# Designs tried in a protein design run: designed miniproteins, single chains, continued (4). Part 59

Each design is a single chain, and the fold is of that chain. pLDDT is the mean over its residues in the fold that is shown.

## One batch from the design tools (miniprotein)

Design m14037
Fold by ESMFold2-Fast:
Formats: structure tokens, sequence, C-alpha cells
Structure m14037 (fold): chain A 102 residues (1-102)
């Protein structure tokens, strides 16, 4: 799970650097909206990850793509923590590694 978050962060940074900002925004919105919708549909108690995903969408819409990638990475790590798939320490390390990539 932690390695998956870091991989997604690297791919989003690559898309951002390789030049289609519209595609990068669309992918951030897709991942963030999917997390929100799937969590609500599944009845999952993941309020922190949903809040971070909403902030990622807002920053992406403003054109702050690096901040949006950071927030999405934090949302994904928090989602896996809130669902018991990552420990608090594993989620923290995934967030720290993702921030170093951005």
Amino acid sequence: MAERIVRITRELKRMYEEGDKGITEGVIQLYSSSLITSSKSGGLDVPESIELAKKAIEEAEKGNLEKAIELLSESLATYYRETGKLSEEEARRAIEESRRII
C-alpha cells in the first residue's frame, strides 16, 4: 500500500513535468472523486481522507497541481490508515516520501 501511494505520486509528478496540465488535473480529480464516491457507496468511515481528497480537487481546479498531488497522496495514505490497511507509522512514511518526490 505505501509503495502504491509513492508510485501514484511519481506518475502524477511525471505527468505534470511532461507537460499536459489539463490531463494531470483530470487524473487528480478522477482519483479524488473515486475515493469520495467509493467511500460513500461502501459506507466507509474515512472522513479525513474525504476532506483531503476534496482539498486536492480544489487545489487542482486553482491550477496548484503540485499542492493537489501532495494532498491526493496524503488522502490516499489516510484512506489506507482509516481502513486499517496501513499503520499510522506506515501512512506517515508514505506521506513523507511522497512530499520528497514533489
Scores: mean pLDDT 82

Design m14038
Fold by ESMFold2-Fast:
Structure m14038 (fold): chain A 119 residues (1-119)
Amino acid sequence: LAEAVQELADALVKYIVATSEEEQKKALEELKKAVERLLEALKKSDPEVALEVAKELSKGIIEEAKELAKNKSKPEYAKAIEHFKEALDLMLELLKPHEEEPAVSILIEGLKEAKKILE
């Protein structure tokens, strides 16, 4: 589970900071793989541990959205904000079929909140 969380964090950062179309495409593929691995890890984990991890991940994603939103008027952050919004949409699309899992439901709500902050 911790490894899957770290892989998701790394993939998300790579997608946000991608500077070329080729980097974006590669980072997108890695992000999709990271989300699938996180889903598998959450389902295999102890339910209480999975819920706690989902809550902490949601909190982290929301705080990242808040920090980016503070800089939305700066041109150098515009691309990062756009990529983060796109990543959130992709994660939501991949997670929604699994919303019956309590930990996944928590992550979905956190991602929705992060997206609202960036709008």
Scores: mean pLDDT 81

Design m14039
Fold by ESMFold2-Fast:
Structure m14039 (fold): chain A 123 residues (1-123)
Amino acid sequence: SAEQAEAAKRAGLDVELYEKFLEAREEVREQLKAQGVKFESFFEREDAVFREAAQLLGLSDEETVDLLSRILSEGLRLRQEGASFVEIGRKLGLHPRFFLDLELGEAEPSGLLGEAFAKAEQT
């Protein structure tokens, strides 16, 4: 979408790569759902989905953390500017829970996603 393309540009990401990443993420999400894979938490599921989406695009773990940390930094910037979680989710192509659950202290991201959040928060 135009909003997601603009967010990727502001994050310093290649727009085509980010759009392909979001498409691969949705494909992986549907595949895992069809296979009946269950996760203990939202963040465990999203880490698995993002990891598999990145692998489909040939991204290394380091490149994946860089991509995710950049887009998450843009989300944190939008939140500081007073954007709602729903608005941030729409602009970034991420579920609102990425920011809502963390702000409420109800989530602990792990794996590559956890590394990406830690890097984004230090910027």
Scores: mean pLDDT 84

Design m14040
Fold by ESMFold2-Fast:
Structure m14040 (fold): chain A 93 residues (1-93)
Amino acid sequence: SAAVEEVERLLEEAVRLAEESGNERLAQGMRDGAEFAVELARRGHYAAAIEVLEEMRRGVEKAAEEGLMPEEIARRIIELLDRAIELLRQARE
């Protein structure tokens, strides 16, 4: 699916940004969540993939609030996650 390929690219960029934060635990969580969401989407489980991405989004917001990630990096990651969620919502219809 073209939508799933685009979601994968957006999530790869989000993982790179998380790695730039210098927090290895957050970067690993982003990698694990991205891999799981892409696998679910490839199987057509779009609703479950969206739930994983929404949980990742909440984690990034919390990390920024706690000072574990620069606000600028967190904002960019959230923008990528929101775009990925929208693409999966459109693919579900």
Scores: mean pLDDT 89

Design m14041
Fold by ESMFold2-Fast:
Structure m14041 (fold): chain A 95 residues (1-95)
Amino acid sequence: MPLIVIRGEALDASHLAASQQTKQLLEKLGANVEEVLTEDFPLLNKLLGLAQRALQQGKKIPDDFPDIIVTDDSSEEEKRRALERLIKMLEELNK
């Protein structure tokens, strides 16, 4: 079960709600999720939509999917790459 930690700051209540929904969906898909938050709201919404679709199709995140850990000490580039890895994995699940 992969661990997912992507730390960030919520810009508003809608942003926080999208983060919390994304976390719940990824957990239902088989991940252990501490946080998934990014100031890139369009990217967070894309991730949310892909996770919703994967769950509706009965998909699961592979048990061997690598842990994703992005903390306050991580660069914006590392955070972007982590989000892109999640998005690509979910896009592959939705094929």
Scores: mean pLDDT 81

Design m14042
Fold by ESMFold2-Fast:
Structure m14042 (fold): chain A 95 residues (1-95)
Amino acid sequence: AAPEVSVERAADGSITLKAGDYTLTVLPDGTAVLTLPDGSTHTLEPGLNEVEGVEVLITEDEVRLGIGNYVVVLNKKTGEASVYDKETGEKVAEA
């Protein structure tokens, strides 16, 4: 099933995306912190990151988080998140 998604924006410009059991905090400097379902935390850099089979692409305008058969796309300007099925490319959820 598609992950449940939620987004919170802080006054400092940070954005926290929750996608299922994953938490991604995007910082104003373009870095991010990924928290995995086991509670481990990993600092991510701009560009393509891979952590324990999870791919995170951080660009100037968006962040893409690959979880199982889904891609969660966070728009860094609007704070909107969308979930896409990797096989069909269909949008299946949003926040």
Scores: mean pLDDT 84

Design m14043
Fold by ESMFold2-Fast:
Formats: sequence, structure tokens, C-alpha cells
Structure m14043 (fold): chain A 98 residues (1-98)
Amino acid sequence: SKEELERLLEQVRELVRQIRELYRRIRASTDPSERRRLVEEGLRLIDEADRLIDEVIRKAQELGDKETLREAVFLGAEVGVYRLGLFVEKKELDKEEA
């Protein structure tokens, strides 16, 4: 339904806000242990966001809601950029511990 789609989209927006905040904290932190914990948490949030974004995209297409579809695609692109950034951060942390 449209109400369910709106609730799912708001859940995605909240997850993306949390991912943005975690990424900012990772970039500001000089503690490898804290950075590793934040990276692991960020990757978990990204997996959840990707799952919900796929559901929003599917439901928006079924309902013909082009505005919600556009927003979900843009949020998905942003999440994808953060996923790549977190993988880079993880690899650098792994090198520092080797």
C-alpha cells in the first residue's frame, strides 16, 4: 500500500542518516579499534539499507510512484558509495594490524 511504501522509505532515510553519521565518525577517529567497530556497524546498516531499498523500489514500481522510485534510486547510489568507502577503510585497518 502507499502507507506501507511511505513507512519503508522513512526507514531507509533513517538508516542512510545513521550511515552518514557513522562514516563521519570513522573519518574523524584516530583510534583503530573504534574505527574497526564503526566500520563493522556501518556495513551491517548498509546491508539492511540495501534490503529495504530493493523493497521500496519494487513497491514503488508496482504502484507507479515515480517520485519515490527516484528517491530510492538516489539513496541506493549513496549507500553504494558508502559501502565502497567502508571496504577501503577496512582494508587500510587490516594493513595497519598486519
Scores: mean pLDDT 88

Design m14044
Fold by ESMFold2-Fast:
Structure m14044 (fold): chain A 87 residues (1-87)
Amino acid sequence: SSMEEKIKKLIELVESYIPKVEELDPARGKVVRRLVEEARRYLEEGKYEEAEKKVLQAAMAIAMTLLEHEEYEELDELIKEVKEIFS
């Protein structure tokens, strides 16, 4: 489904930011990894709304980490990529 494909793209996107988040804030990196694992589990169960909620929570945790560490260019790119997935 289109929703399943969007969630898969969001998971791949947030996973690509995990190394940067772990470098900036290791504790936040662990939270992001857990949220992605939960999103993947819900996706496998066909629970798309729950999966989307978890991956968006992961994206928010990444965005907050980038903002707190003044990584504005990477934050702008994350926002742009999330918008493209929902277009």
Scores: mean pLDDT 90

Design m14045
Fold by ESMFold2-Fast:
Structure m14045 (fold): chain A 94 residues (1-94)
Amino acid sequence: SKLKKVEELLEEIRKLIEESKLPEEVKEAALKAVDDLLEAVRRAEKGEIPMEHVLEAIERFKGEFTKVAEHYNEPELAEKVNELLDEIEKVLEE
């Protein structure tokens, strides 16, 4: 249930990125980072890595994605993605 909610939120982030006006190469890199986050969540749920590593990865993604989105004049995209990432953090704390 918890993992399924995280997967659904990451899929929403994926759709926002795919529907954005970001360059194709930037979208590809961002989508890979989303896939890497999902893998990290799965590994943490299995006890293979600390959950703190996932939370750190989310914060790094927020920072880097915000800078990239602002560079391409997509600040609203950054706000929406960050909101969904905050929801993921809350789910992981449950």
Scores: mean pLDDT 86

Design m14046
Fold by ESMFold2-Fast:
Structure m14046 (fold): chain A 68 residues (1-68)
Amino acid sequence: DLEEVLREARKYQLPDGRIPIERAAEIISRYTGAPVSAVRTVLRRYDPNGDGTISLAELERAYREVAS
């Protein structure tokens, strides 16, 4: 469920509200069953600067894309 994904993601939020991509990939993989590598590829599209972090809103969009 999206609410559980977001609740889990909040545990790994940095002080600026961003979430490390590796944590986001692990969470989305666990809740969707998709391989972590496939989820990481999706998440990288939301991180064009390659800083290794995404917003909670971007994580939600990535989850919806992977869950489709």
Scores: mean pLDDT 84

Design m14047
Fold by ESMFold2-Fast:
Structure m14047 (fold): chain A 75 residues (1-75)
Amino acid sequence: SALAEALGANLGAEKAAHPDEEVVLDATITSAADAAGNSTVLGRAKAVAPAGTSVEEARRLGEEAGRALEEQIAK
């Protein structure tokens, strides 16, 4: 899935850049603002890759978050 691959790649890249640090991915998808400037949250997912987590594990955590987000917005 496109969101799973994108979020997995993003969390993996951040962990590769910061291997000794905790990296947090917080993804929210909202609707476009209406005429009054209001938007609705369509989906949200969060993933945390602790210090010492491998790039591959971080990618997997991001993919899991992306899949959860896609499930929320696919309908």
Scores: mean pLDDT 79

Design m14048
Fold by ESMFold2-Fast:
Structure m14048 (fold): chain A 61 residues (1-61)
Amino acid sequence: SPVTQQGKKLLEEFSRLVGNSQEELDAMIKYFESLSEEQQQQFVRDLTDAVANLRAQQAAE
């Protein structure tokens, strides 16, 4: 689904920002794919906010 694809992209960006390993990213993606569509939608909202906050922190030094 579009939500699943968006969530995977956000997890890749999040993992890059926090320095996660490929193994950690793969584990997070598997967890995300185990969620219901409604849970995935909520996860994407929460993760979008988290990524935005991390990028703002990096831009502020």
Scores: mean pLDDT 83

Design m14049
Fold by ESMFold2-Fast:
Structure m14049 (fold): chain A 67 residues (1-67)
Amino acid sequence: EEERLERIRKAIEKNAEKAVQLYKDPSKKEEGEKLLETIRKALDAWGLHEYGDEVIKRIEEEIEKLK
């Protein structure tokens, strides 16, 4: 059970990293936005509210650094 939740968190982290990479390419920004929305929905569906806030904040900070 706990190991499954850790695997889910790691999958979310990997997708968060991919979303940031998509934002680096202006032609893929829309794909990045869709992936970020998918991450938000997954976090909500799994009830990972505190962890979700941390992940989203980190993604937003990484995107801001790309400006």
Scores: mean pLDDT 77

Design m14050
Fold by ESMFold2-Fast:
Structure m14050 (fold): chain A 72 residues (1-72)
Amino acid sequence: MSTVNPLEQLLQEGMSPAVALSLVRRELGLPAPTAAEIAAVAAGDQALIDRVAAAVRKSQETGQPGTAADLA
C-alpha cells in the first residue's frame, strides 16, 4: 500500500483538483467536496492538502474512516 498522500499523488499525476479531492474524500467516507474546497486545492492551499494527508495517515494507522473534524 502507498505511504504517500493520495491527494498529492493524484495531483502530481495530472488529475484535476476536483476529481482528486472527490476520490480521496470518497475513500475516507466523507461527502463530496464543496466548491470552496476544490478552489482552495486548485489555488495550492497547502494547509488543506496537509489536513487531507493527516486524515489519510490517521485512517491508515488506526483503520478508522476519516471524519469532517479531521479536515477542519
Scores: mean pLDDT 70

Design m14051
Fold by ESMFold2-Fast:
Structure m14051 (fold): chain A 72 residues (1-72)
Amino acid sequence: SGAEAARYAEMAAVAAASGDYALAAKYAQINAEKSPNEEARKYALLAAQYAKEGNYEKATKYAALSSLAAHK
């Protein structure tokens, strides 16, 4: 659902802001799975992938972009 996707996008943003990029990636992935928005889904998957690779700067950037796109 849209409300559930938005909640996980918020949780991903909070985790990223606290420096927990692994948790941010996990919530971004869940947001992608629940979002009907293809753009939000692509950004969430990129955030998860960059976090897994240890590229935390890009992981944070794409998590934020996913959150913005998910609110459409």
Scores: mean pLDDT 72

Design m14052
Fold by ESMFold2-Fast:
Structure m14052 (fold): chain A 107 residues (1-107)
Amino acid sequence: MKSLDELEEEFAEKYAKNINDIEEQLKIVKEYGKELIELVKNTDDIEVIKKALNTLYLLNLFAVENNKKEVAEEVLKILEELAEIIIEKFPELKEEVEKYLEEAKEV
């Protein structure tokens, strides 16, 4: 299974190569989201989980700031799915995770 850093590097490279292709950007975001969800499901490292949440939050912020509405909507959907998984696995993180979701929606 790929590490979080490897997933981030692969995502950044693929996304940069397709910066003018919104359909490809959406596919890349969906694939990245699936890989992040699988990583979180298979890790007990809270720091890795928190880093994954922050990575998606920053990606959503980037998409909003660059008027990529469809990308922002897809990232927010992934963030919501990831949040549900994290809260189920680590109920103690509920308040922190809900804060990330609220901040992502307050654009």
Scores: mean pLDDT 81

Design m14053
Fold by ESMFold2-Fast:
Structure m14053 (fold): chain A 76 residues (1-76)
Amino acid sequence: ISLASSLLTAGGILYSAGDYEHSIELYEKSISHIPDDDLLLRGEAYRQLSIAYRANGDYDKSDKYLELSDKLFKLS
């Protein structure tokens, strides 16, 4: 299990608990540990980050990360 995957899991737990701010922080930390060529994992991390931003009321960031996620999945 990579550090990036562990941080995504931890972010998901905080998201489920309603702690969207700390969930976002862990998802962003996860992304910093994903290799540039791991497009599938990066796309999944951006999708999770988009969902967390939407739950936190940040629709502009949610839309940006959703678009980035879609582009990465199409390249995968």
Scores: mean pLDDT 82

Design m14054
Fold by ESMFold2-Fast:
Structure m14054 (fold): chain A 76 residues (1-76)
Amino acid sequence: AEEERGERLLAEFRELLRARPELSDAEIDALLELARLVLREGRADAVEEAVELLRAGRSLVDALEPLLRAAAEAAA
């Protein structure tokens, strides 16, 4: 259940990032690694929020804020 949710979120996040012509493959890989880190910390909610913001057409900076916040909390 949780693993299935994480896999679905990562797949959707990847597709949304690949739809952004400004992002290189290396940048997409780095952002996917950030999302995986956030999922490992049990913060699937943050990945879901980022996906929802990207689907709503928000800026990349705005959409990644939930992931960066969750990662910073995990690093502290």
Scores: mean pLDDT 82

Design m14055
Fold by ESMFold2-Fast:
Structure m14055 (fold): chain A 97 residues (1-97)
Amino acid sequence: GTATITIKVSNAGGVPGEVLAARVRERLEPFAKIESISVEPGADPDEKIVTITFEGDFNEKTAKLLAEEAARAIVEAVKELTGVEPEVLEIKVTVHT
C-alpha cells in the first residue's frame, strides 16, 4: 500500500521546489520508503505545498506518525534554506490500502 501526506507551509515562497524536495527526501529516507515527492506553490505566493507518497503498509495511526516526521523534515529544510522557521498551515493524510 501507500500513504500520501500533503503539508502546506508558510515563509517558503522563495525556495526552489526541486531543492526543497531533495532536502526533504534526504531527511525522510531513513524513516520510510519514498515513492514520490512534489512541491507546488500554494494559493498565497509565500506558501509551498509538499506532497510525499510513501511506500509500505500503513494504517491511520502509523500514517499520522509519518506525517509528524514529514512536517518536522519540511520545517527543518525550509529553516536551513531560508533562515526563517515556517509555520505548518495544513496537514492532510491519505492511506491507500
Scores: mean pLDDT 86

Design m14056
Fold by ESMFold2-Fast:
Structure m14056 (fold): chain A 59 residues (1-59)
Amino acid sequence: SDIDKLTKASLAAAEAVREAGGDPERAYQLAYERVSKIVDKELAESIARAGALAVRETA
C-alpha cells in the first residue's frame, strides 16, 4: 500500500540522516539515493529535503 511505501521511505530517510553526521548536504544525498528506490522521484526529493532540513534545524 502507499502507506507502507511511505513508512519504508521515512525509515530509510531517518537512517540516512543518522549516517550523515550532522551534514545536511550528505543527509540529502543519502536519503535521496535510498528513498528514490521506494517512491517516485518527486516524493523522494521532498523527503530528502525534509531530512536535510531536520539536520540543519538540530545543529
Scores: mean pLDDT 82

Design m14057
Fold by ESMFold2-Fast:
Structure m14057 (fold): chain A 72 residues (1-72)
Amino acid sequence: SASEIKEKVNEKLERMQKRELAYAATGTPQGIKVSMELGAYILAVTILMRLGDYEKALKVAEEGEKKAAELE
């Protein structure tokens, strides 16, 4: 359902936001790079959620988490 998809997206956003802040706090070039990449995905997911495109928001959130893992 839409409610279940929204809940999953919000859980992923919370994780991505915590990781973004943690990487930014390192002050290292690699940490800043990962933080900036996560920030871009967080912004895209937030816009899609406001547009009501929950399925696309979920896919973008999943891609953002995968991309962050690749950069670690």
Scores: mean pLDDT 86

Design m14058
Fold by ESMFold2-Fast:
Structure m14058 (fold): chain A 102 residues (1-102)
Amino acid sequence: GADARAAELKSLAQQAGFAVARGKFGQARRYGLRLIAEIRDSREADELREMLDTAVREKNREMTGALPSPALQEALIDLGVDPEEARKVADEWLRQFQEAMD
């Protein structure tokens, strides 16, 4: 159901964020691709895929601006997650990614 899918999105987002924070971009890509498969909006999914592929390919810690935070937040809200909770999950992914790029 929607609750189970929301929990999976949160878990995948957190695992992807932690993997980025640890410099494990290949692992982050695997979790990110699973997250993309759960996002209903194809445009948002394509954007996230391109961002992850760029980060992994370049192994570039300077990539700071193009995070899937808005897409993840909207996907969680569409699954019935509270807007505040969805924002916290997206903000934590953003924080972990930015910390890894410092």
Scores: mean pLDDT 60

Design m14059
Fold by ESMFold2-Fast:
Structure m14059 (fold): chain A 103 residues (1-103)
Amino acid sequence: MKIKLPRELAEQLAKYVPKEDIEKHFELPEDVEDPKYDAKTINPLLAKLIEKYGAEYVVPYVALALLRPEWHPRLLIEAHLGTFDKRWVEPAREEIRRWLEEQ
């Protein structure tokens, strides 16, 4: 079963990740708009990570960084280096699930 994202988190993710790629891993609210992609609004290194590793690995990691501001600098560093550690994906999913249960 897919984790249902809160509207605020879904809107933030949709700013950086295609709606169809988010939906591979999460359930989105019906009225979340598709992202407005232009070269000024998306991090090009984050886009390369999605292309290289797949949205199913990158989306949970980005969602965790948005839920945990202290992780945001680390995500930016890894994106800058063009690296991604897939071992963080399952902990990220578990953290998101736990956060949602606390709402």
Scores: mean pLDDT 59

Design m14060
Fold by ESMFold2-Fast:
Structure m14060 (fold): chain A 99 residues (1-99)
Amino acid sequence: MEAEELAEVRRAARLAAEVARAGAAALEAGDRFEADIYASLLAMIASILRLKAPKLSPEAREAAERVVELADEAVEAIRAGDVERVRAIAAELEALAEA
């Protein structure tokens, strides 16, 4: 029940962390087009979780809302070309995936 919802949110956090790390690598390589694709994928993850959050248990909802916040921040950081900020957000998403 609640464990299943948290497992889904943790999988989303793991995916978001991987996408954010890929975005940071694309920025470091100077590949703005690839970086924009990863930003779009993060925005999609955030949108899906935002739609699901109101239907989740309180603990899973709080976790989902945090993943959404971090994914939105990662999109902003990628758009700004802030590689260090993207990497920091990816680490926070990875920590949420392991909780």
Scores: mean pLDDT 87

Design m14061
Fold by ESMFold2-Fast:
Structure m14061 (fold): chain A 67 residues (1-67)
Amino acid sequence: MDIQKGLDLFNLAAENAESWSVEEVQKLASEAVDLVGKGGGQGLREIASSIANSLVTLAQQLAQQKA
């Protein structure tokens, strides 16, 4: 199911937020949003977009602390 694939991508992005580039995390999070939206409709897409934005913000903060 597309929703499960999207959740798997969010988990992968979260696990790798400290070691991957912000661009890589953002790309994976965007793919997860599209998969969740495709399987779950507009409401779940909005929730997934909020999660994706939080993950990207965290990755940006982690990258800044590493610099």
Scores: mean pLDDT 79

Design m14062
Fold by ESMFold2-Fast:
Structure m14062 (fold): chain A 93 residues (1-93)
Amino acid sequence: MQVKIRFNVSPSGVEPGDIVVLTIYPNTNIDSEKEKIEAFAQKGIKALVLLATPDVEQQAQELQAFAQSLGINAKLFVVDNPIENLEEVLQQL
């Protein structure tokens, strides 16, 4: 079965076994992202990938730790440009 990768998706757009990629920006609301991560956990996603710029690395680490506390396999990549680095990051999964 092919694993589907979902980029910046809402929980309603996710199926069990999907990989979800979330981009974290300086203006990202961490509490609302935690709510999305809880919903992704309930949907039974395979993995969560967090893409963060260096200026929000600490916030992204908080979200990674939160996802891992819910039993999600969560990986964090700190990148200068999330769009340009997306393909390289996905190859490392």
Scores: mean pLDDT 78

Design m14063
Fold by ESMFold2-Fast:
Structure m14063 (fold): chain A 80 residues (1-80)
Amino acid sequence: SLDDLKLEAESRLGLLRMSYYILKKTTEDEEKLKRLEEIMEELERLQREIEEAKTLEEAKELVERMEELYKEFKEIVKEI
């Protein structure tokens, strides 16, 4: 359902927020931290749009964009 998808998206972003917080405290790679910050800002924007979505199709398109950003986040973290 739309509500289930919204809950899943929020929960997943919550885990990534925790990972980002740890990385900010443990890494000195300022260039990578800056890119991760930009990714987090875009993810927070998309999450707000998902919460406002009125249809399952709208929410799915936003979640697909979040998945692309999650992949980029993961690739950057592998290089740290």
Scores: mean pLDDT 86

Design m14064
Fold by ESMFold2-Fast:
Structure m14064 (fold): chain A 97 residues (1-97)
Amino acid sequence: EKVSGIEQRLLDLGVSEETIKKLRSIPGLRAFFEYHRLFPNKIVLTQAELAVFLEDLGVNLSEEELAKVFSALDTHGTGTVYIGDLVEFLEGRVPKP
């Protein structure tokens, strides 16, 4: 069904629109392949693993920005980000309002 309002969560946490645009400049397919290269057999990312993943894709965030992005992507409050949710956000395949 509808994907969560990850963009709204990012804005609510004070992540800048420029940071959101940087993240969305990453092709979702590229992100998917890079994830499987770096983290084979994993379905979720920790904050440290998200930092490595984004750096490998050419996106360098401050520790503060990274924490905000991670919190917005952690839709279940588990302390992990589901790769499917991340890829869908990066592809810009947000559900229609």
Scores: mean pLDDT 70

Design m14065
Fold by ESMFold2-Fast:
Structure m14065 (fold): chain A 74 residues (1-74)
Amino acid sequence: SGAEMARKALEAAKNSTDNKELAKKIREAGLEAGPRGAAPLLAAAHEVSKSKDPKEGAENGARGVEQALKGGST
């Protein structure tokens, strides 16, 4: 499920040195959630990809994914 993939992406963020890889994992979770449910996850992936370092990317990704999960967008 999209939520499961998103949770795995958040765990990977702890060891991630590449915001592009983290953004890709969150984007894949968004695509699995379906077109209407994907918007918050795709937004989170975009913020991660624009982050300056992996720590900032992980923080932005975690926040976006948590908001998507609370809104039932997965």
Scores: mean pLDDT 69

Design m14066
Fold by ESMFold2-Fast:
Structure m14066 (fold): chain A 80 residues (1-80)
Amino acid sequence: MEAEREEAIRELEKAAKRLSDDPAEQKALFDAGIEMLEEAWEAGASPVTALIAAQLELMVKHEEIEKSEELREEVRKKYE
């Protein structure tokens, strides 16, 4: 339902802001969460299950960004 969708979107927005202070990273985290939320709902998951799946994807995306930043830092140090 639309109201449940808006609530889930608000929760994902708050989660992204808690994990990163960078607006670009917040957007990437939020986008990953929204994609999973939509996919879970399309698969017939309950609103609660869909939100949990979306939050897990958002956290996975955060870990990927952290690992990517470490690799970028190593490359910058070596090839500057």
Scores: mean pLDDT 78

Design m14067
Fold by ESMFold2-Fast:
Structure m14067 (fold): chain A 92 residues (1-92)
Amino acid sequence: EAKKYAELASKYGDKAAEYGVKAMQAASAGDLEKAEKYLKEAEEYYNKAKEYVKKAVELGASRKDIMEAEMSAGVGAVAIGVAKTVLRIAKR
């Protein structure tokens, strides 16, 4: 059970990264509306990833499973941060 939540966290972390990259690409192309939509989706996936990491920890998932889940969520956070920066620059 604990491992299942760690796997869900990794899945949603990966989706946060995917949509963060899509937001960055849309912002770079000047499609600000599409960039904001993808950024919102990335942030929603990142929030799900964080919730599932918390559940995995509470249920006693292995250190390895937790680390892998947190790394996926971390990559998502970095992608979101870069997308926010690119979108801010593109709006100028």
Scores: mean pLDDT 87

Design m14068
Fold by ESMFold2-Fast:
Structure m14068 (fold): chain A 62 residues (1-62)
Amino acid sequence: GNAAKIAEMLGISKSKARAAVRTIGRHAGLSKSAAARRLLDFLEETKDKEAAERFGVSLILQ
């Protein structure tokens, strides 16, 4: 699903993408599906891997 697309867009393994989505969801109080969707939408909008990484950190730091 979305985790596989995130892995492709960020150039990381699917297992790392799943772990990142799980961590973001846990810290942001989102389901894994909601966390994956928000990160994927941000990646598709910005086309900027560094901005997407900062967005992920921002969700964790909420």
Scores: mean pLDDT 68

Design m14069
Fold by ESMFold2-Fast:
Structure m14069 (fold): chain A 83 residues (1-83)
Amino acid sequence: SLDDRVAAIEAELDALLAEARAMDVDQHTFDLMQRNAQEARELLEQARRSTDPREQRRLVLEAEMTLGSLRMLMWVEKQVKRR
């Protein structure tokens, strides 16, 4: 369902930010990650307010793409710090 997909994305956004904090990523990178997470949350809120199933799917996909960018930032941080 839409609610299940939204909840899953929200949970992963929260988990990525918590992991970034635990890894002590620099403030600049953390601020960028928080900004991307906020953008994804805004897209999910727009999806929840939409009554058009096509628009809901498009907004969720855009939020998932933004989450993908966050995953990439985290992956880079892990590669640098895994020495």
Scores: mean pLDDT 86

